# Designs tried in a protein design run: designed miniproteins, single chains, continued (5). Part 78

Each design is a single chain, and the fold is of that chain. pLDDT is the mean over its residues in the fold that is shown.

## One batch from the design tools (miniprotein)

Design m18860
Fold by ESMFold2-Fast:
Structure m18860 (fold): chain A 71 residues (1-71)
Amino acid sequence: SMLSNEQLVEMFEKALAELPEVAERLGLSEEIKEAMAAALREAAELARAGAPVADVAARYNARMAEIAAKL
């Protein structure tokens, strides 16, 4: 089944809540952590606004690719 916008919001909000602990365990820089938080917040806002799931996923993946390029 396709993910709903409500499920996407829940997933991104959970990831945001867990991010500080994950970042600490993985030794991520503050810059990378803040960039990931921004990507998760943007994705959650788009999903909450009712953007198509595919568009939310595409934008989130693009943001994560930009972050990965800085590693």
Scores: mean pLDDT 84

Design m18861
Fold by ESMFold2-Fast:
Structure m18861 (fold): chain A 87 residues (1-87)
Amino acid sequence: MVGAAFEVELSADVDAGAIVDAALAVPGVVDAEVFLDGELVARPGESATVPAGATVVVLVGLESPDAAPAAQAAIGAVPGVASARLL
């Protein structure tokens, strides 16, 4: 298992649980957590609204680093996500 971190910019209010769910839907993603200002705001099964204009860090657990591009694309496709960058 490897970890990857994404910096995610929000253009609208977003449920952090929707970001977690989008990441976990990717084959090879085994865990996902959302952090705002170093504080954990969502784990799998949790919901928390993050306001427009915030930047969050999404930590994902991967079976292989090969899953990271698909995880980035899935996170970036969540409504209200303006950008998702691999750190």
Scores: mean pLDDT 86

Design m18862
Fold by ESMFold2-Fast:
Structure m18862 (fold): chain A 55 residues (1-55)
Amino acid sequence: SLEEQIAEVEARIEALRAETLAKIRAGTLTPEEAEAMQKEIEKLMAEKTKLEKQL
């Protein structure tokens, strides 16, 4: 269902946020990684919005 697809996208966003935070705490996050992860989150948020409009 659309609701299941939205929940899956939300879970992926949460996973990326958690990974970013873990790398920050470990001191291993590079500026390039931070930019790539932010772009991926933005793409997922756009996909979520698109799915929500189909409800």
Scores: mean pLDDT 83

Design m18863
Fold by ESMFold2-Fast:
Structure m18863 (fold): chain A 58 residues (1-58)
Amino acid sequence: GRRRELILRLVALELRLIGLQWDLEHGRGLSPEEIARIQAEIEELRREIAELRRELEA
């Protein structure tokens, strides 16, 4: 059902966020452009996660 799909998507996005945060903190040889791209993706993921959480609470 839709609720299960939203939960699975939320978990996938949260795991992706953790992975990107780990790469940013522990990754070696990242260019300034790569760092900026990862930071932008983290910010986008955080917004999407917040929206999905609101949908699950509705």
Scores: mean pLDDT 83

Design m18864
Fold by ESMFold2-Fast:
Structure m18864 (fold): chain A 89 residues (1-89)
Amino acid sequence: EIEELRKKAEEELRKAVEALEAGDYKAAVEHAKKAAEYAAELGKLGDIKTTISFAFTLLALAVEMEFRGAEEEAEKVREAVLEALKEAE
């Protein structure tokens, strides 16, 4: 289950990066939110290190969105990361 969740988180993160590179910030936010949700589930299962790693990567994605002028979308990604970290125990 942990390995499957990790693969899902990695896949959603990959899609978020691809959407960002394509300039589709709305799609990038949706995939980033899914990656954060899977990362939170990993943390709940004891894989906190992976949760933290995904959190840092998603925050970097949000910074890139902000630099590209997608400030509202960047904030949505930051909110998703914060929620994921609160849920991971």
Scores: mean pLDDT 85

Design m18865
Fold by ESMFold2-Fast:
Structure m18865 (fold): chain A 69 residues (1-69)
Amino acid sequence: MEAKAEKVGEQIAEETGLSREQATLIARALLDNEQGGSPEAAKIIAKALGVELSDEEAETIARLVAEHA
């Protein structure tokens, strides 16, 4: 779980400009929910962590998580 969340988080950070720590937490939460590859789920989780995502960032995160789910 941890290693997979770190790899996905690194890709999210590279494509969105989020910090590696924030990206890893978002990736972990979405990967724990196998249905969590939606932009809406990404926005909800990010907001809980104090991060406001654009629609484009949420779509990118959802795509990256879905590729690894």
Scores: mean pLDDT 76

Design m18866
Fold by ESMFold2-Fast:
Structure m18866 (fold): chain A 60 residues (1-60)
Amino acid sequence: MEELERAFAEALRSTFGIEVEDPRDLEAIARKLAERYETSLETALRVVEALRREVEAQLA
């Protein structure tokens, strides 16, 4: 099911204003977040992973 990928991409857009081509590429998403918010890749990756977990919980 692509429902998680779609919901996660929408959450990234609405929460952080980030549009991504592949919502499964967490590193690419984290790089965009790090650039936009001027933070480290490590911090951005943790934030992205937390949001993905929240979206997964909402769809379960």
Scores: mean pLDDT 79

Design m18867
Fold by ESMFold2-Fast:
Structure m18867 (fold): chain A 55 residues (1-55)
Amino acid sequence: AAPLAADFTGPADPETREAVAALLTAGVRALEAGVPFEDVIAALRAGVAALEAAR
């Protein structure tokens, strides 16, 4: 783990990568379906907050 000197180096374990990949995939699908960008950003922010809370 990095000492928080980087942007978001944090945990690089497979579980965290999988969660991030799923969140990004959902965001892309939402944009393709015409969901407003602000809603996609809100969902991504919520997902990041959930990952932080799980630490």
Scores: mean pLDDT 69

Design m18868
Fold by ESMFold2-Fast:
Structure m18868 (fold): chain A 62 residues (1-62)
Amino acid sequence: SEEREKAIKFVKEKLKKIADMIKKHHPDAKYEIKEVDEDTFELTVEINGKKYVYTLDARLLL
């Protein structure tokens, strides 16, 4: 649905903004954004061998 497409775009934009903010303070960090399923997206950040994970589910915005 159009509402679902908007929710997915919003989630992707939010994860990119989070990654950009982290990159400004931790330029040597490794970043990966991946689709876990059709509605769930994950940002993984690795800093000094430690992984931090942000997960957003677009279904929570519908």
Scores: mean pLDDT 81

Design m18869
Fold by ESMFold2-Fast:
Structure m18869 (fold): chain A 65 residues (1-65)
Amino acid sequence: DLRLESLKIHAAVEATNAGAKIGFEERDGVLVVRIEHEDDKKAEEMEERIRRRARELGLEVRIEK
C-alpha cells in the first residue's frame, strides 16, 4: 500500500528530525507506530503530527510510547 509506505516514510523523517527512536508494526491493516523520546512533550508533538498525516491519507494508526 503506497499510502502506508508514505506514512511510514513521513513518520521516520519526523523521528529523525526530533532525535527519536521509531518502530513500525502492521496489525490487521492498522499501522502501529512506537515512539521513544526522552522528552514526553516531544513524543506527544510527534504523535499529533503523525496522526494528522494519517488522517490526510485516510489511514488509521495506533501510537505506542
Scores: mean pLDDT 79

Design m18870
Fold by ESMFold2-Fast:
Structure m18870 (fold): chain A 98 residues (1-98)
Amino acid sequence: SDVLKKLIKELEEELKKNPDNAELWLKLGNAYNSLREYEKAIEYYKKALALDPNNGEAWLNLGSSYAQLGELEKAKEYYNKAAALGLTDEAQQGLKLI
C-alpha cells in the first residue's frame, strides 16, 4: 500500500540516523511482512532481535513470517520463544493456525 511504502521510506531514513535502534528494525520488518515480503521481514526481525533478544513481538512476528513461508517447525520454535517472553495468547493463536 502507499501508506506502507511511505512508512518504509521514513523508517529507512530514521535507521540511517539510528542503525542500532531495535524498534525501528522491528517496524521495518512489520511493514515488509504487511507487503507479504516475508524473506525481507525475517531479515529485519533478525536485526531487531540481534539488538534486543527479549523482544517478544519480534519473535512472534518472525514465527508468523516463517509460517507464511511454510516453515512450520521454525514458526513453532519462534512462537514458543514469544510465549516464554509473555506473549502467550498471541503465540497460542499462531500455533493453532499451523
Scores: mean pLDDT 90

Design m18871
Fold by ESMFold2-Fast:
Structure m18871 (fold): chain A 95 residues (1-95)
Amino acid sequence: SMSPEELHAEVSKAMAVMALSVTARILRKEGTPEALEAAKVLDEAADIVASSEDALEGLDEAIRLVEEAAERYPSVRETLEETKKVLEKVKKAAE
Protein backbone atom coordinates (compact mmCIF):
# COMPACT_ATOMS: atom_id res chain seq x y z
CA SER A 1 0.00 0.00 0.00
CA MET A 2 1.11 3.56 -0.72
CA SER A 3 2.50 5.55 2.22
CA PRO A 4 0.44 8.61 3.37
CA GLU A 5 3.36 10.88 2.34
CA GLU A 6 3.58 9.28 -1.13
CA LEU A 7 -0.21 9.55 -1.61
CA HIS A 8 -0.13 13.21 -0.48
CA ALA A 9 2.66 14.01 -2.99
CA GLU A 10 0.82 12.26 -5.87
CA VAL A 11 -2.47 14.07 -5.06
CA SER A 12 -0.64 17.43 -4.97
CA LYS A 13 0.98 16.71 -8.37
CA ALA A 14 -2.41 15.67 -9.85
CA MET A 15 -4.08 18.86 -8.56
CA ALA A 16 -1.33 21.05 -10.06
CA VAL A 17 -1.44 19.22 -13.43
CA MET A 18 -5.24 19.64 -13.55
CA ALA A 19 -5.04 23.40 -12.78
CA LEU A 20 -2.35 23.92 -15.46
CA SER A 21 -4.16 21.76 -18.07
CA VAL A 22 -7.56 23.42 -17.51
CA THR A 23 -5.99 26.90 -17.79
CA ALA A 24 -4.10 25.89 -20.98
CA ARG A 25 -7.41 24.70 -22.49
CA ILE A 26 -9.10 28.03 -21.61
CA LEU A 27 -6.21 29.99 -23.18
CA ARG A 28 -6.38 27.86 -26.37
CA LYS A 29 -10.12 28.62 -26.65
CA GLU A 30 -9.34 32.35 -26.31
CA GLY A 31 -7.01 31.81 -29.30
CA THR A 32 -4.96 35.04 -29.23
CA PRO A 33 -1.24 34.68 -30.11
CA GLU A 34 -0.19 35.42 -26.49
CA ALA A 35 -2.81 33.00 -25.10
CA LEU A 36 -1.56 30.22 -27.42
CA GLU A 37 2.08 30.82 -26.39
CA ALA A 38 1.12 30.94 -22.69
CA ALA A 39 -0.82 27.65 -23.13
CA LYS A 40 2.39 25.99 -24.41
CA VAL A 41 4.24 27.15 -21.26
CA LEU A 42 1.43 25.75 -19.06
CA ASP A 43 1.61 22.38 -20.90
CA GLU A 44 5.39 22.33 -20.29
CA ALA A 45 4.82 23.17 -16.60
CA ALA A 46 2.23 20.36 -16.31
CA ASP A 47 4.69 17.86 -17.87
CA ILE A 48 7.42 18.97 -15.42
CA VAL A 49 5.09 18.46 -12.42
CA ALA A 50 3.82 15.09 -13.72
CA SER A 51 7.37 13.74 -14.37
CA SER A 52 8.95 15.16 -11.18
CA GLU A 53 10.23 12.70 -8.56
CA ASP A 54 9.98 15.52 -5.96
CA ALA A 55 6.52 17.15 -5.89
CA LEU A 56 7.78 20.36 -4.22
CA GLU A 57 10.62 20.78 -6.77
CA GLY A 58 8.17 20.22 -9.64
CA LEU A 59 5.72 22.74 -8.15
CA ASP A 60 8.49 25.35 -7.65
CA GLU A 61 9.58 25.01 -11.32
CA ALA A 62 5.93 25.21 -12.52
CA ILE A 63 5.32 28.34 -10.39
CA ARG A 64 8.50 29.92 -11.85
CA LEU A 65 7.42 29.16 -15.45
CA VAL A 66 3.90 30.56 -14.87
CA GLU A 67 5.35 33.73 -13.26
CA GLU A 68 7.73 34.25 -16.22
CA ALA A 69 4.83 33.72 -18.67
CA ALA A 70 2.71 36.30 -16.78
CA GLU A 71 5.53 38.86 -17.27
CA ARG A 72 5.98 37.93 -20.97
CA TYR A 73 2.27 37.82 -21.96
CA PRO A 74 0.51 40.88 -20.47
CA SER A 75 -2.85 40.21 -22.23
CA VAL A 76 -3.27 36.96 -20.22
CA ARG A 77 -1.37 38.04 -17.08
CA GLU A 78 -4.46 38.03 -14.82
CA THR A 79 -5.32 34.41 -15.79
CA LEU A 80 -1.69 33.32 -15.24
CA GLU A 81 -1.48 35.12 -11.85
CA GLU A 82 -4.65 33.30 -10.69
CA THR A 83 -3.14 29.98 -11.90
CA LYS A 84 0.06 30.80 -9.94
CA LYS A 85 -2.05 31.39 -6.78
CA VAL A 86 -3.66 27.94 -7.22
CA LEU A 87 -0.20 26.33 -7.59
CA GLU A 88 1.08 28.19 -4.49
CA LYS A 89 -1.92 26.87 -2.47
CA VAL A 90 -1.22 23.32 -3.72
CA LYS A 91 2.46 23.72 -2.74
CA LYS A 92 1.56 25.01 0.75
CA ALA A 93 -0.78 22.01 1.25
CA ALA A 94 2.03 19.67 0.05
CA GLU A 95 4.52 21.08 2.61
Scores: mean pLDDT 89

Design m18872
Fold by ESMFold2-Fast:
Structure m18872 (fold): chain A 90 residues (1-90)
Amino acid sequence: SLFERAERLANEVIELAKKKDPAFAEMLQEAFDIARENKDPRRLVALVAAAVEKLFGKKLGKTPQELMEASDEELERILDEVERIIKEAK
């Protein structure tokens, strides 16, 4: 599902953040935990996208507000780009 995919990528982003910026990783973990508790795939995707932009200096072309209003298909496309960036960082 979209939520399960976003959750998997959120966990991968946290592991990368722990290596680059431990303080940011702690804040990010708390934000991810809230999104997971609320079972909110849009918020989780928006947080993952923002974290990837900050950690890697990449632009995904969507604001958090736009992602909160996006279709599941648009969110899946954002996650495709996130997966590409994460793979390149490994």
Scores: mean pLDDT 81

Design m18873
Fold by ESMFold2-Fast:
Structure m18873 (fold): chain A 56 residues (1-56)
Amino acid sequence: SLVVEKVKIAIELLKREGKLTPENLEQIKTFVKGLGDYYNDKEGEKEALELIEKVK
């Protein structure tokens, strides 16, 4: 899933830079919902949101 791949990259980048904040995670979460709609990928959207929650 492109949605899942993009989210994994974003999380790794934030983690590497020490910017893994709740505010940044909420921004990614909002973007993921838009990507899920754009790609018609409901399963990828769900998996990506679960990845974000797991990083908290």
Scores: mean pLDDT 80

Design m18874
Fold by ESMFold2-Fast:
Structure m18874 (fold): chain A 65 residues (1-65)
Amino acid sequence: KPSEEEIIELLKKYGLSEFKARIIAKKLLSKKNPTKEEIIELLLKHGLSEEQAKEAAEELVKLFN
């Protein structure tokens, strides 16, 4: 299970503000096992492009496993 800070730092790499990254990190940590698809949908909702959302979700799923 990743820390909130690890998720925030990864999301900031993809151009999200700290504020948005923190909201996303808290949502992901509230889920038991977020799927790659759920992560992509959440990132798209918060303004990442499809390519950025796919790449970030791939990195995030590695942190959760």
Scores: mean pLDDT 82

Design m18875
Fold by ESMFold2-Fast:
Structure m18875 (fold): chain A 56 residues (1-56)
Amino acid sequence: SRIEELRKETEEWKELAKKYKDSNVTKYTAASIRLIGIGFEYLLLGEEELAEEAFK
């Protein structure tokens, strides 16, 4: 389902954000923007708790 796809993407982008948080500002920022996008998509699907997990 789309929710399962978004959950996998959330995990992947959070790992990338954590990896680059203190080492590469550009990559960290890109990952953070992607997570915000995922959060909004969760909100459109009615998944408020999953959206909260995606937002930083």
Scores: mean pLDDT 77

Design m18876
Fold by ESMFold2-Fast:
Structure m18876 (fold): chain A 55 residues (1-55)
Amino acid sequence: MREEVLEELEEKAKELGIGPEHVRELFEELLKQGASPEQAKRVILANLEKAKELA
């Protein structure tokens, strides 16, 4: 379910010092643009990994 995917993303964001609310907003925005939950997860995870390298 979307809830499980979102929870996993929020946990990852907290580990990197990113607010979980920010991840939730991005997830909802991607879904509104026609992305599937799986596509939204992939995009957000890639962005979080890139943020880790820049931190």
Scores: mean pLDDT 75

Design m18877
Fold by ESMFold2-Fast:
Structure m18877 (fold): chain A 86 residues (1-86)
Amino acid sequence: SPPIAELSEEERKEFTEAVKELLARFEAELATLDLSPEQRSQAVARAVGAVLRALGLLLDGASVEEAIEELRRGVDRVLAEARAAA
C-alpha cells in the first residue's frame, strides 16, 4: 500500500475545510430539488465517489489545490445531473 502522503497541518486543514464546505453546499442544493429516493441516493453515492477520488489524488501525491479542484468539479457535475433529472 502506498504511504499516506506527508501533508502539512495547513494542507490537511485546507482540504478538510474544502470537503466540509463543498458537501454542505451539495446537501443544501440537493434539498431544493424534487428528486425521487433513487435519484437522491444516486446523487449522494456519486458525491461520496468524488470525495474518495480527491482523497486518492492526495494519497498519490497530488497538490491540495488539484485535489480540491477535482472534488469541486465532481460535486458540480453531480449537481448538474441531479438538476437535469428534477
Scores: mean pLDDT 82

Design m18878
Fold by ESMFold2-Fast:
Structure m18878 (fold): chain A 92 residues (1-92)
Amino acid sequence: GQDAVDAIVKMIETAIAAGATPSVSVEGTTVTVTIDNAGEAAIKAAQQAAETARAAGLTATLQISGSTVTLTVSGLSVTQATAVALAGIGLQ
């Protein structure tokens, strides 16, 4: 369960370190992370986060449009979704 949260947080950290602008939104047990100006490192981290979430039995959808990456993960607990949101805010 925690592995999916850790992978999403690592994706956000990777994006910020590369100079991208991630935003995080939470709707109940669903987390959506949008990364504007995503580089190769952020895209790779998003792919890894999606794979880790799916391996944990969660639903993960990854969309790439130009330099914008959107990862939606559903099936998290409220506590896990909140942890991702707080990490995203704290890293910005």
Scores: mean pLDDT 80

Design m18879
Fold by ESMFold2-Fast:
Structure m18879 (fold): chain A 69 residues (1-69)
Amino acid sequence: MEETRRLGEAAVLGMEEMGIPAELAIEHIRAIGEQLGPEAQPEVEEQIARVRALGAERDTAKAQAEALA
């Protein structure tokens, strides 16, 4: 559980620091999740949803920065 959550947080940091697209981060979480076994799949889905939400917020933040500048 916590390890899967850390994967989500690392993916967000990769998106922010290195500009990794959310789709690529999600694929990476999925690939690692497969190695965690079937009992971890619900947690993997949870982290994927979290990364998607954060990716959407990043897009919104960029648009807001332009609008407010």
Scores: mean pLDDT 71

Design m18880
Fold by ESMFold2-Fast:
Structure m18880 (fold): chain A 75 residues (1-75)
Amino acid sequence: EFPVSGALLAARKLAEDPSTPEEKLKEILKKLEEELKWLEENYDKLPEELKPAAEKTRREAEEVIKKIKERLKSL
């Protein structure tokens, strides 16, 4: 799948674990944002059959990014 899919799964797992250190949350957030940027920049180049999955992955990544940023602000 897309590179952002792997980062999204890792970010979701880390965000759901209350014991995840702040530095680890910052690390995965940066990686997820970088891979999301790649997906956004390359979206128009994707085969049409992959675009719905890419859009779903983008929206899920944006939700996880928001959740991690809100958690970091609360620390």
Scores: mean pLDDT 78

Design m18882
Fold by ESMFold2-Fast:
Structure m18882 (fold): chain A 75 residues (1-75)
Amino acid sequence: MTIMSPEEAEAEAREAAALLRAAGDREALAAAIARLEALIAKLREEKAKNPELAEELEKAIAAAEAALRVLREAA
């Protein structure tokens, strides 16, 4: 199963947000937002199917949603 750890998801999202803000590239930022929205949708689907993983998936979703908010504010 292709589930990213909460720590990995948060770290990757923070790095992406920092790089995109520094670059000022709106097209790259829009692409990053779309990728992160897809990740959140996948994590929510996995949480619904695998309640045993709910704790890890909740942390990953929270980190991804926080990063998404940061990226949208940068757009």
Scores: mean pLDDT 73

Design m18883
Fold by ESMFold2-Fast:
Structure m18883 (fold): chain A 73 residues (1-73)
Amino acid sequence: MKEKAEEYIKKAEEAFEKGDYVEALRNVHLALKYDPEGALPHAERLAEKFREAGKEDYANGILAIANQALSDA
């Protein structure tokens, strides 16, 4: 499971760099599903980048997904 989460985090960061914000959010969601605790620091970092880019809705979406994943773990 952890290796899958690491792969999805990498894809999320690559998608963000390309401006594919929907794909970035989707891949973070998958990473948090496979390894909530290991993916959390990466999700928080990506949410910060979205906020800095003026994408507040995406930042809040990532944090909401992370909070739910941790509650279900």
Scores: mean pLDDT 81

Design m18884
Fold by ESMFold2-Fast:
Structure m18884 (fold): chain A 71 residues (1-71)
Amino acid sequence: AEEKAKELVKKAEEKAEEGLKALAEGNNEEAAKLFEEAARLYYEAAELSGSSTLKAEGEAMLEVAKAVKEE
């Protein structure tokens, strides 16, 4: 259902915001974990809604997590 996808997107946005805060605090390990959680939520929303845009958002979050892990 579309409403379920919107709920997952909101959770993903919340995790991404927490990741940014962790990154600002120098906690790269926690930031990477939070961005990976955000990516997973975007992928779940994309699968549920069939949205290529949400899949792209998930891919973007994984790239951020990768960059943070690589220092």
Scores: mean pLDDT 82

Design m18885
Fold by ESMFold2-Fast:
Structure m18885 (fold): chain A 81 residues (1-81)
Amino acid sequence: LERELEELQRRAEELQARFAEAVKAGDVEEAERLGRELLETTRRLAELLVELGKISEEEAEEAIAHTEALVEAAIAAAKAA
């Protein structure tokens, strides 16, 4: 489980880097695709944290909502630039 968390965290970091690159390039379509992938990875990470008893289901939902808001804001900023 600790190894699975580490792998998911690493994947999330890779997706964040690629997402930032797409946003910087003004590639809204790719940013939207990468943002969706990042959100899915965040949901899986939150699910594992709940299974491990590290966070509640409510905390997991809040973390997912927060990530969704950040992704949406970044894409909106890219569209406005």
Scores: mean pLDDT 81

Design m18886
Fold by ESMFold2-Fast:
Formats: sequence, structure tokens, C-alpha cells
Structure m18886 (fold): chain A 64 residues (1-64)
Amino acid sequence: MRDAARAAIDEVAQEAMEKLGLSPEEVERIRKLAETRMDQLGETDPEAARAIAELRVNAVLAAR
């Protein structure tokens, strides 16, 4: 994965922790799942990475 895509995932995860009160464990899960999805799709675009990470944040919130 490109560094820019990973940075985008990390940014979304950190914002979710700060603004939405996600636990560090939930944040780590979001990072790992988003990275795995990017690898499966062969995608390296930071905007796509951000969108995938945001979908994972929403999925975690919906599961509460």
C-alpha cells in the first residue's frame, strides 16, 4: 500500500477516536480492515482509502 493511502486511513481512524469516542481497539480494527480491503482491491488512491475507512467507522457505530 502507498504511504499516502495508509496516512488517510490513519487520519480517519484518529478522527473517529477523537470525535466519536471509539476505543483504541476499534480504531486498530478499522485500520487493519481498511488496509486489507485496499490490498484486495489493488487500490492505492488516498481518497479511496479514506472512503473505505469511513465505511468501516460507520459499520462499527452501527454494530453498537
Scores: mean pLDDT 77

Design m18887
Fold by ESMFold2-Fast:
Structure m18887 (fold): chain A 81 residues (1-81)
Amino acid sequence: SEEKKKRAIELVDRAGTEIVLADPSKAKEVGELARKAVEAIENGDYETAIKYLEQLKKLAEEIGNPRAVELVDEAIEILKS
């Protein structure tokens, strides 16, 4: 549903913001991954979206931001539901 897509996109945007606020040097990498995930969500390609979100989650884990990890996990769960 469109509401499901909107919820997932909002979580991706929030996760990206949290990562960039914690480490501004990651802005380009985060922006690219978030953009690709959002495009895949908008196209209904949830398999591709989850792939990019798992990469974004790994980045959040590497910088030690548990809030960003939780936001990405919630987005993935919504897309799998």
Scores: mean pLDDT 87

Design m18888
Fold by ESMFold2-Fast:
Structure m18888 (fold): chain A 86 residues (1-86)
Amino acid sequence: MTVVITFKNLSEEQKQKLLEEAEELRKRGYEVEVEIEGDTLTITIKNVSVELETGYVLRAIGLGLDGAEVKITFKGDTTEIEITLP
């Protein structure tokens, strides 16, 4: 399955940490694509396990509880997560 995670309202430090996370996922054997547009960063992860997908969904929910605006959409084999940081 595929997970697409979009983060909005990112600081430079937050973008750097997400780029480091994307590189770590690539080192673990995941197919990862990253797109950056200003303060928005999108990470697309392919061949994701249910456990890794669940981890990202729970992380998004946690960010929502901490004041982020979160939208999660399930589309067949793709989970789309949109997070707008406060």
Scores: mean pLDDT 85

Design m18889
Fold by ESMFold2-Fast:
Structure m18889 (fold): chain A 60 residues (1-60)
Amino acid sequence: EKKEKIEAFADELMEERAKKFDELIDEYEKLGVKSEEVRKELEEKAPKVEEEIEKKLKEI
C-alpha cells in the first residue's frame, strides 16, 4: 500500500515537472534564451528529484 502511494506520487511529480518544463521553456524563449540551455540545466537537476523520491521512500 505505501509503495503504491509512493509510486503514484513519483508519477505525478514527473508529469508535473514535464508541464512546468514546457512552461519554463516558453518563458525563456520569450526572454531570448535558447531552449537547449534550459533543457541542460533541468536535465542536470533531474537526478536530484530521484534522490528526493528515494529519501521519501526510506522515511515511509
Scores: mean pLDDT 64

Design m18890
Fold by ESMFold2-Fast:
Structure m18890 (fold): chain A 58 residues (1-58)
Amino acid sequence: MSSEELHALMERGAAAGRAAAPKGEEARRLWQEAVDAIRQGDYARAEALIDELERLAA
């Protein structure tokens, strides 16, 4: 993943996390797992978790 792609993924995740904040613990858990996946270099998992967080926010 490029630096630009990683930045875009982090921005999407942060926006989705804020939008999903009213869902409480589930939103916090998904965001934390996405951050952990990014730290481990598992970008496919991070993207899937952020997609799920965006669905929760919708």
Scores: mean pLDDT 79

Design m18891
Fold by ESMFold2-Fast:
Structure m18891 (fold): chain A 65 residues (1-65)
Amino acid sequence: MKLVVVYAGVSEEAARKAAREAAEREGLDSYEVVPAEDGAAAIEKARRIHEETGWAALAVGGGNV
């Protein structure tokens, strides 16, 4: 099973770090990071990926500015 991290408002490196840590914690051997336009889009995209693929999906977004 693959973990997909959808990110917005953070760097790709921060998203990759979060994805690696989450995948290792859950015992998943594969992960992917996908950019989104904003935090709301990231949440919606992660939800759709989870529903369409059955993969674990996490949204990471900056929104407390």
Scores: mean pLDDT 76

Design m18892
Fold by ESMFold2-Fast:
Structure m18892 (fold): chain A 98 residues (1-98)
Amino acid sequence: SVLEEAEEIIRRLEAIAEAIKDPELRELARRALEEAKELREELAKSEDIEKQKEILESLRLALRAAEAALKAEEEGDLFTAESQLSLAFMHLSIAKLI
C-alpha cells in the first residue's frame, strides 16, 4: 500500500535524523522529517491516484538523499552531507506544489 511505504519512509527518515551527529545537519534532517510527515498526511487524505504516486516518489527521492547525507557524514564529508539534506528538502518542497 502507498500509505505503508510512506510510513516506512518516515520511520527511516526519523532514524537518519537521530543518527546524524552534527547538530546543524541534524536540525536540517529534522526539518525535512517534519515536511515528510506533512506530505504523508496529505497522501492519506488524497483520493487522486496520480497525486499519491507523485508524493510517494518525492518521499522516495528524499529518503535516498537523506541516506546519502548520513553516509557522507560518517565519511567526514560534511559538505556533501549538507548538500544531500538540501536535496531531500527540495524534493519534499516540490511535492507540496502537487
Scores: mean pLDDT 88

Design m18893
Fold by ESMFold2-Fast:
Structure m18893 (fold): chain A 74 residues (1-74)
Amino acid sequence: AEPTFTREELDAVVDRLGLSPEEKAIVRKAADELGKDTFTWDDLVKLVHRMLKAGVPVETISRLVREVVARLAA
């Protein structure tokens, strides 16, 4: 089966990680620009690229990716 995560799961990860309001806004905008309610591994890569372009620190992106990957691997 293709592992996917939902917008709600992404929002929960963002809240759990304690991102700043500015970082949360960047993640939400990046997810909105994908135009999807569910995301694949390829969509996660696109989210990472958009966050990097927006200036989100690599350490913050790494924490987000680890939490999403852990949920997909469950």
Scores: mean pLDDT 79

Design m18894
Fold by ESMFold2-Fast:
Structure m18894 (fold): chain A 75 residues (1-75)
Amino acid sequence: SAATEEAVRAAVGGIFKAAVSVDPEDVESLTAAGEGYLRAGKPEEAVEYLRRALELDPENERARALLAEAEAALA
């Protein structure tokens, strides 16, 4: 079913992101982690990583776009 396939995709995405070490000072790693959590249906966790990425690089367009998506998912 579509719901089962989406849950499996989200779980696989989350496991894949967890398998790669997230460097708390690496904007690309933080942004990628935020995207991974957003795809996994975890917008609260996505916001935390994306805000951290923007603290390090406020001009990061990808992080800003993903943060907007995560915040919209929480609204």
Scores: mean pLDDT 72

Design m18895
Fold by ESMFold2-Fast:
Structure m18895 (fold): chain A 59 residues (1-59)
Amino acid sequence: SALDAFRAGLAAEAAEDWAAAVAHYERFLALDPDHEVAAAARSRLAVARARLAAEGRAP
């Protein structure tokens, strides 16, 4: 479900797995962009993308 994706994103953030956090939040927003926590998911996604960009330079 959408909420399962959001929870998975939170777990990935706690593990500092920014790639996984990005994937889970993008999945959440694709499944339910109008959800009560969509604004929180969008903010968290932006942070996760910034962290991933700092770590995951293209080879």
Scores: mean pLDDT 81

Design m18896
Fold by ESMFold2-Fast:
Structure m18896 (fold): chain A 97 residues (1-97)
Amino acid sequence: DESLKKAAEKLIKKAEELKKRAEKLLEEAKDEEAKKLLEEAIRLAEEAIKLAEEAKKLLEIPGKESLLKAIGLLLRAMGLIFEAELLIKKAEELMKK
């Protein structure tokens, strides 16, 4: 499924962008709680990249089983990206006060 491969590539790109954003904010952060949230966001983004890349590899294998496993990995990667984005937003709010 070409559409799922493109979805995996978009998730990898989004996670890489979130990781870079969190790394830049971490260099500026003086608040200890904000630093901890940004470090966790980087960890979640890295895990999301690994899951999406594994899903992309599974999509190269023909068969229903490989397809279902790939979909499961993409859904998990999406959840991690969402959580990372929320942690970055919370860290940005703490850095303003």
Scores: mean pLDDT 88

Design m18897
Fold by ESMFold2-Fast:
Structure m18897 (fold): chain A 85 residues (1-85)
Amino acid sequence: MHFEEGVKAYEAKDYEKAVEHFKKALEEDPDNYEAWVALGGALFELGKYEEALAYYEKAIELNADNPEVKAQLQAQLEKLKALAA
């Protein structure tokens, strides 16, 4: 539920509420890498680049045994780093 509520808040551009919902989703399931990615995205929209990049790194770590997903997340992280520079 919290993940879906976070997605709805993000779509409404209420990034602060999105962050709150994604954090609650991660309290329930810390292995949900999609919630780490979504939290990072919402924080990036809020200009909290260092926190956003750190949460993308956690999503990558959770996919250490899934090289395809890991490569996709690493590509997204590099794009975010370029935008933050």
Scores: mean pLDDT 83

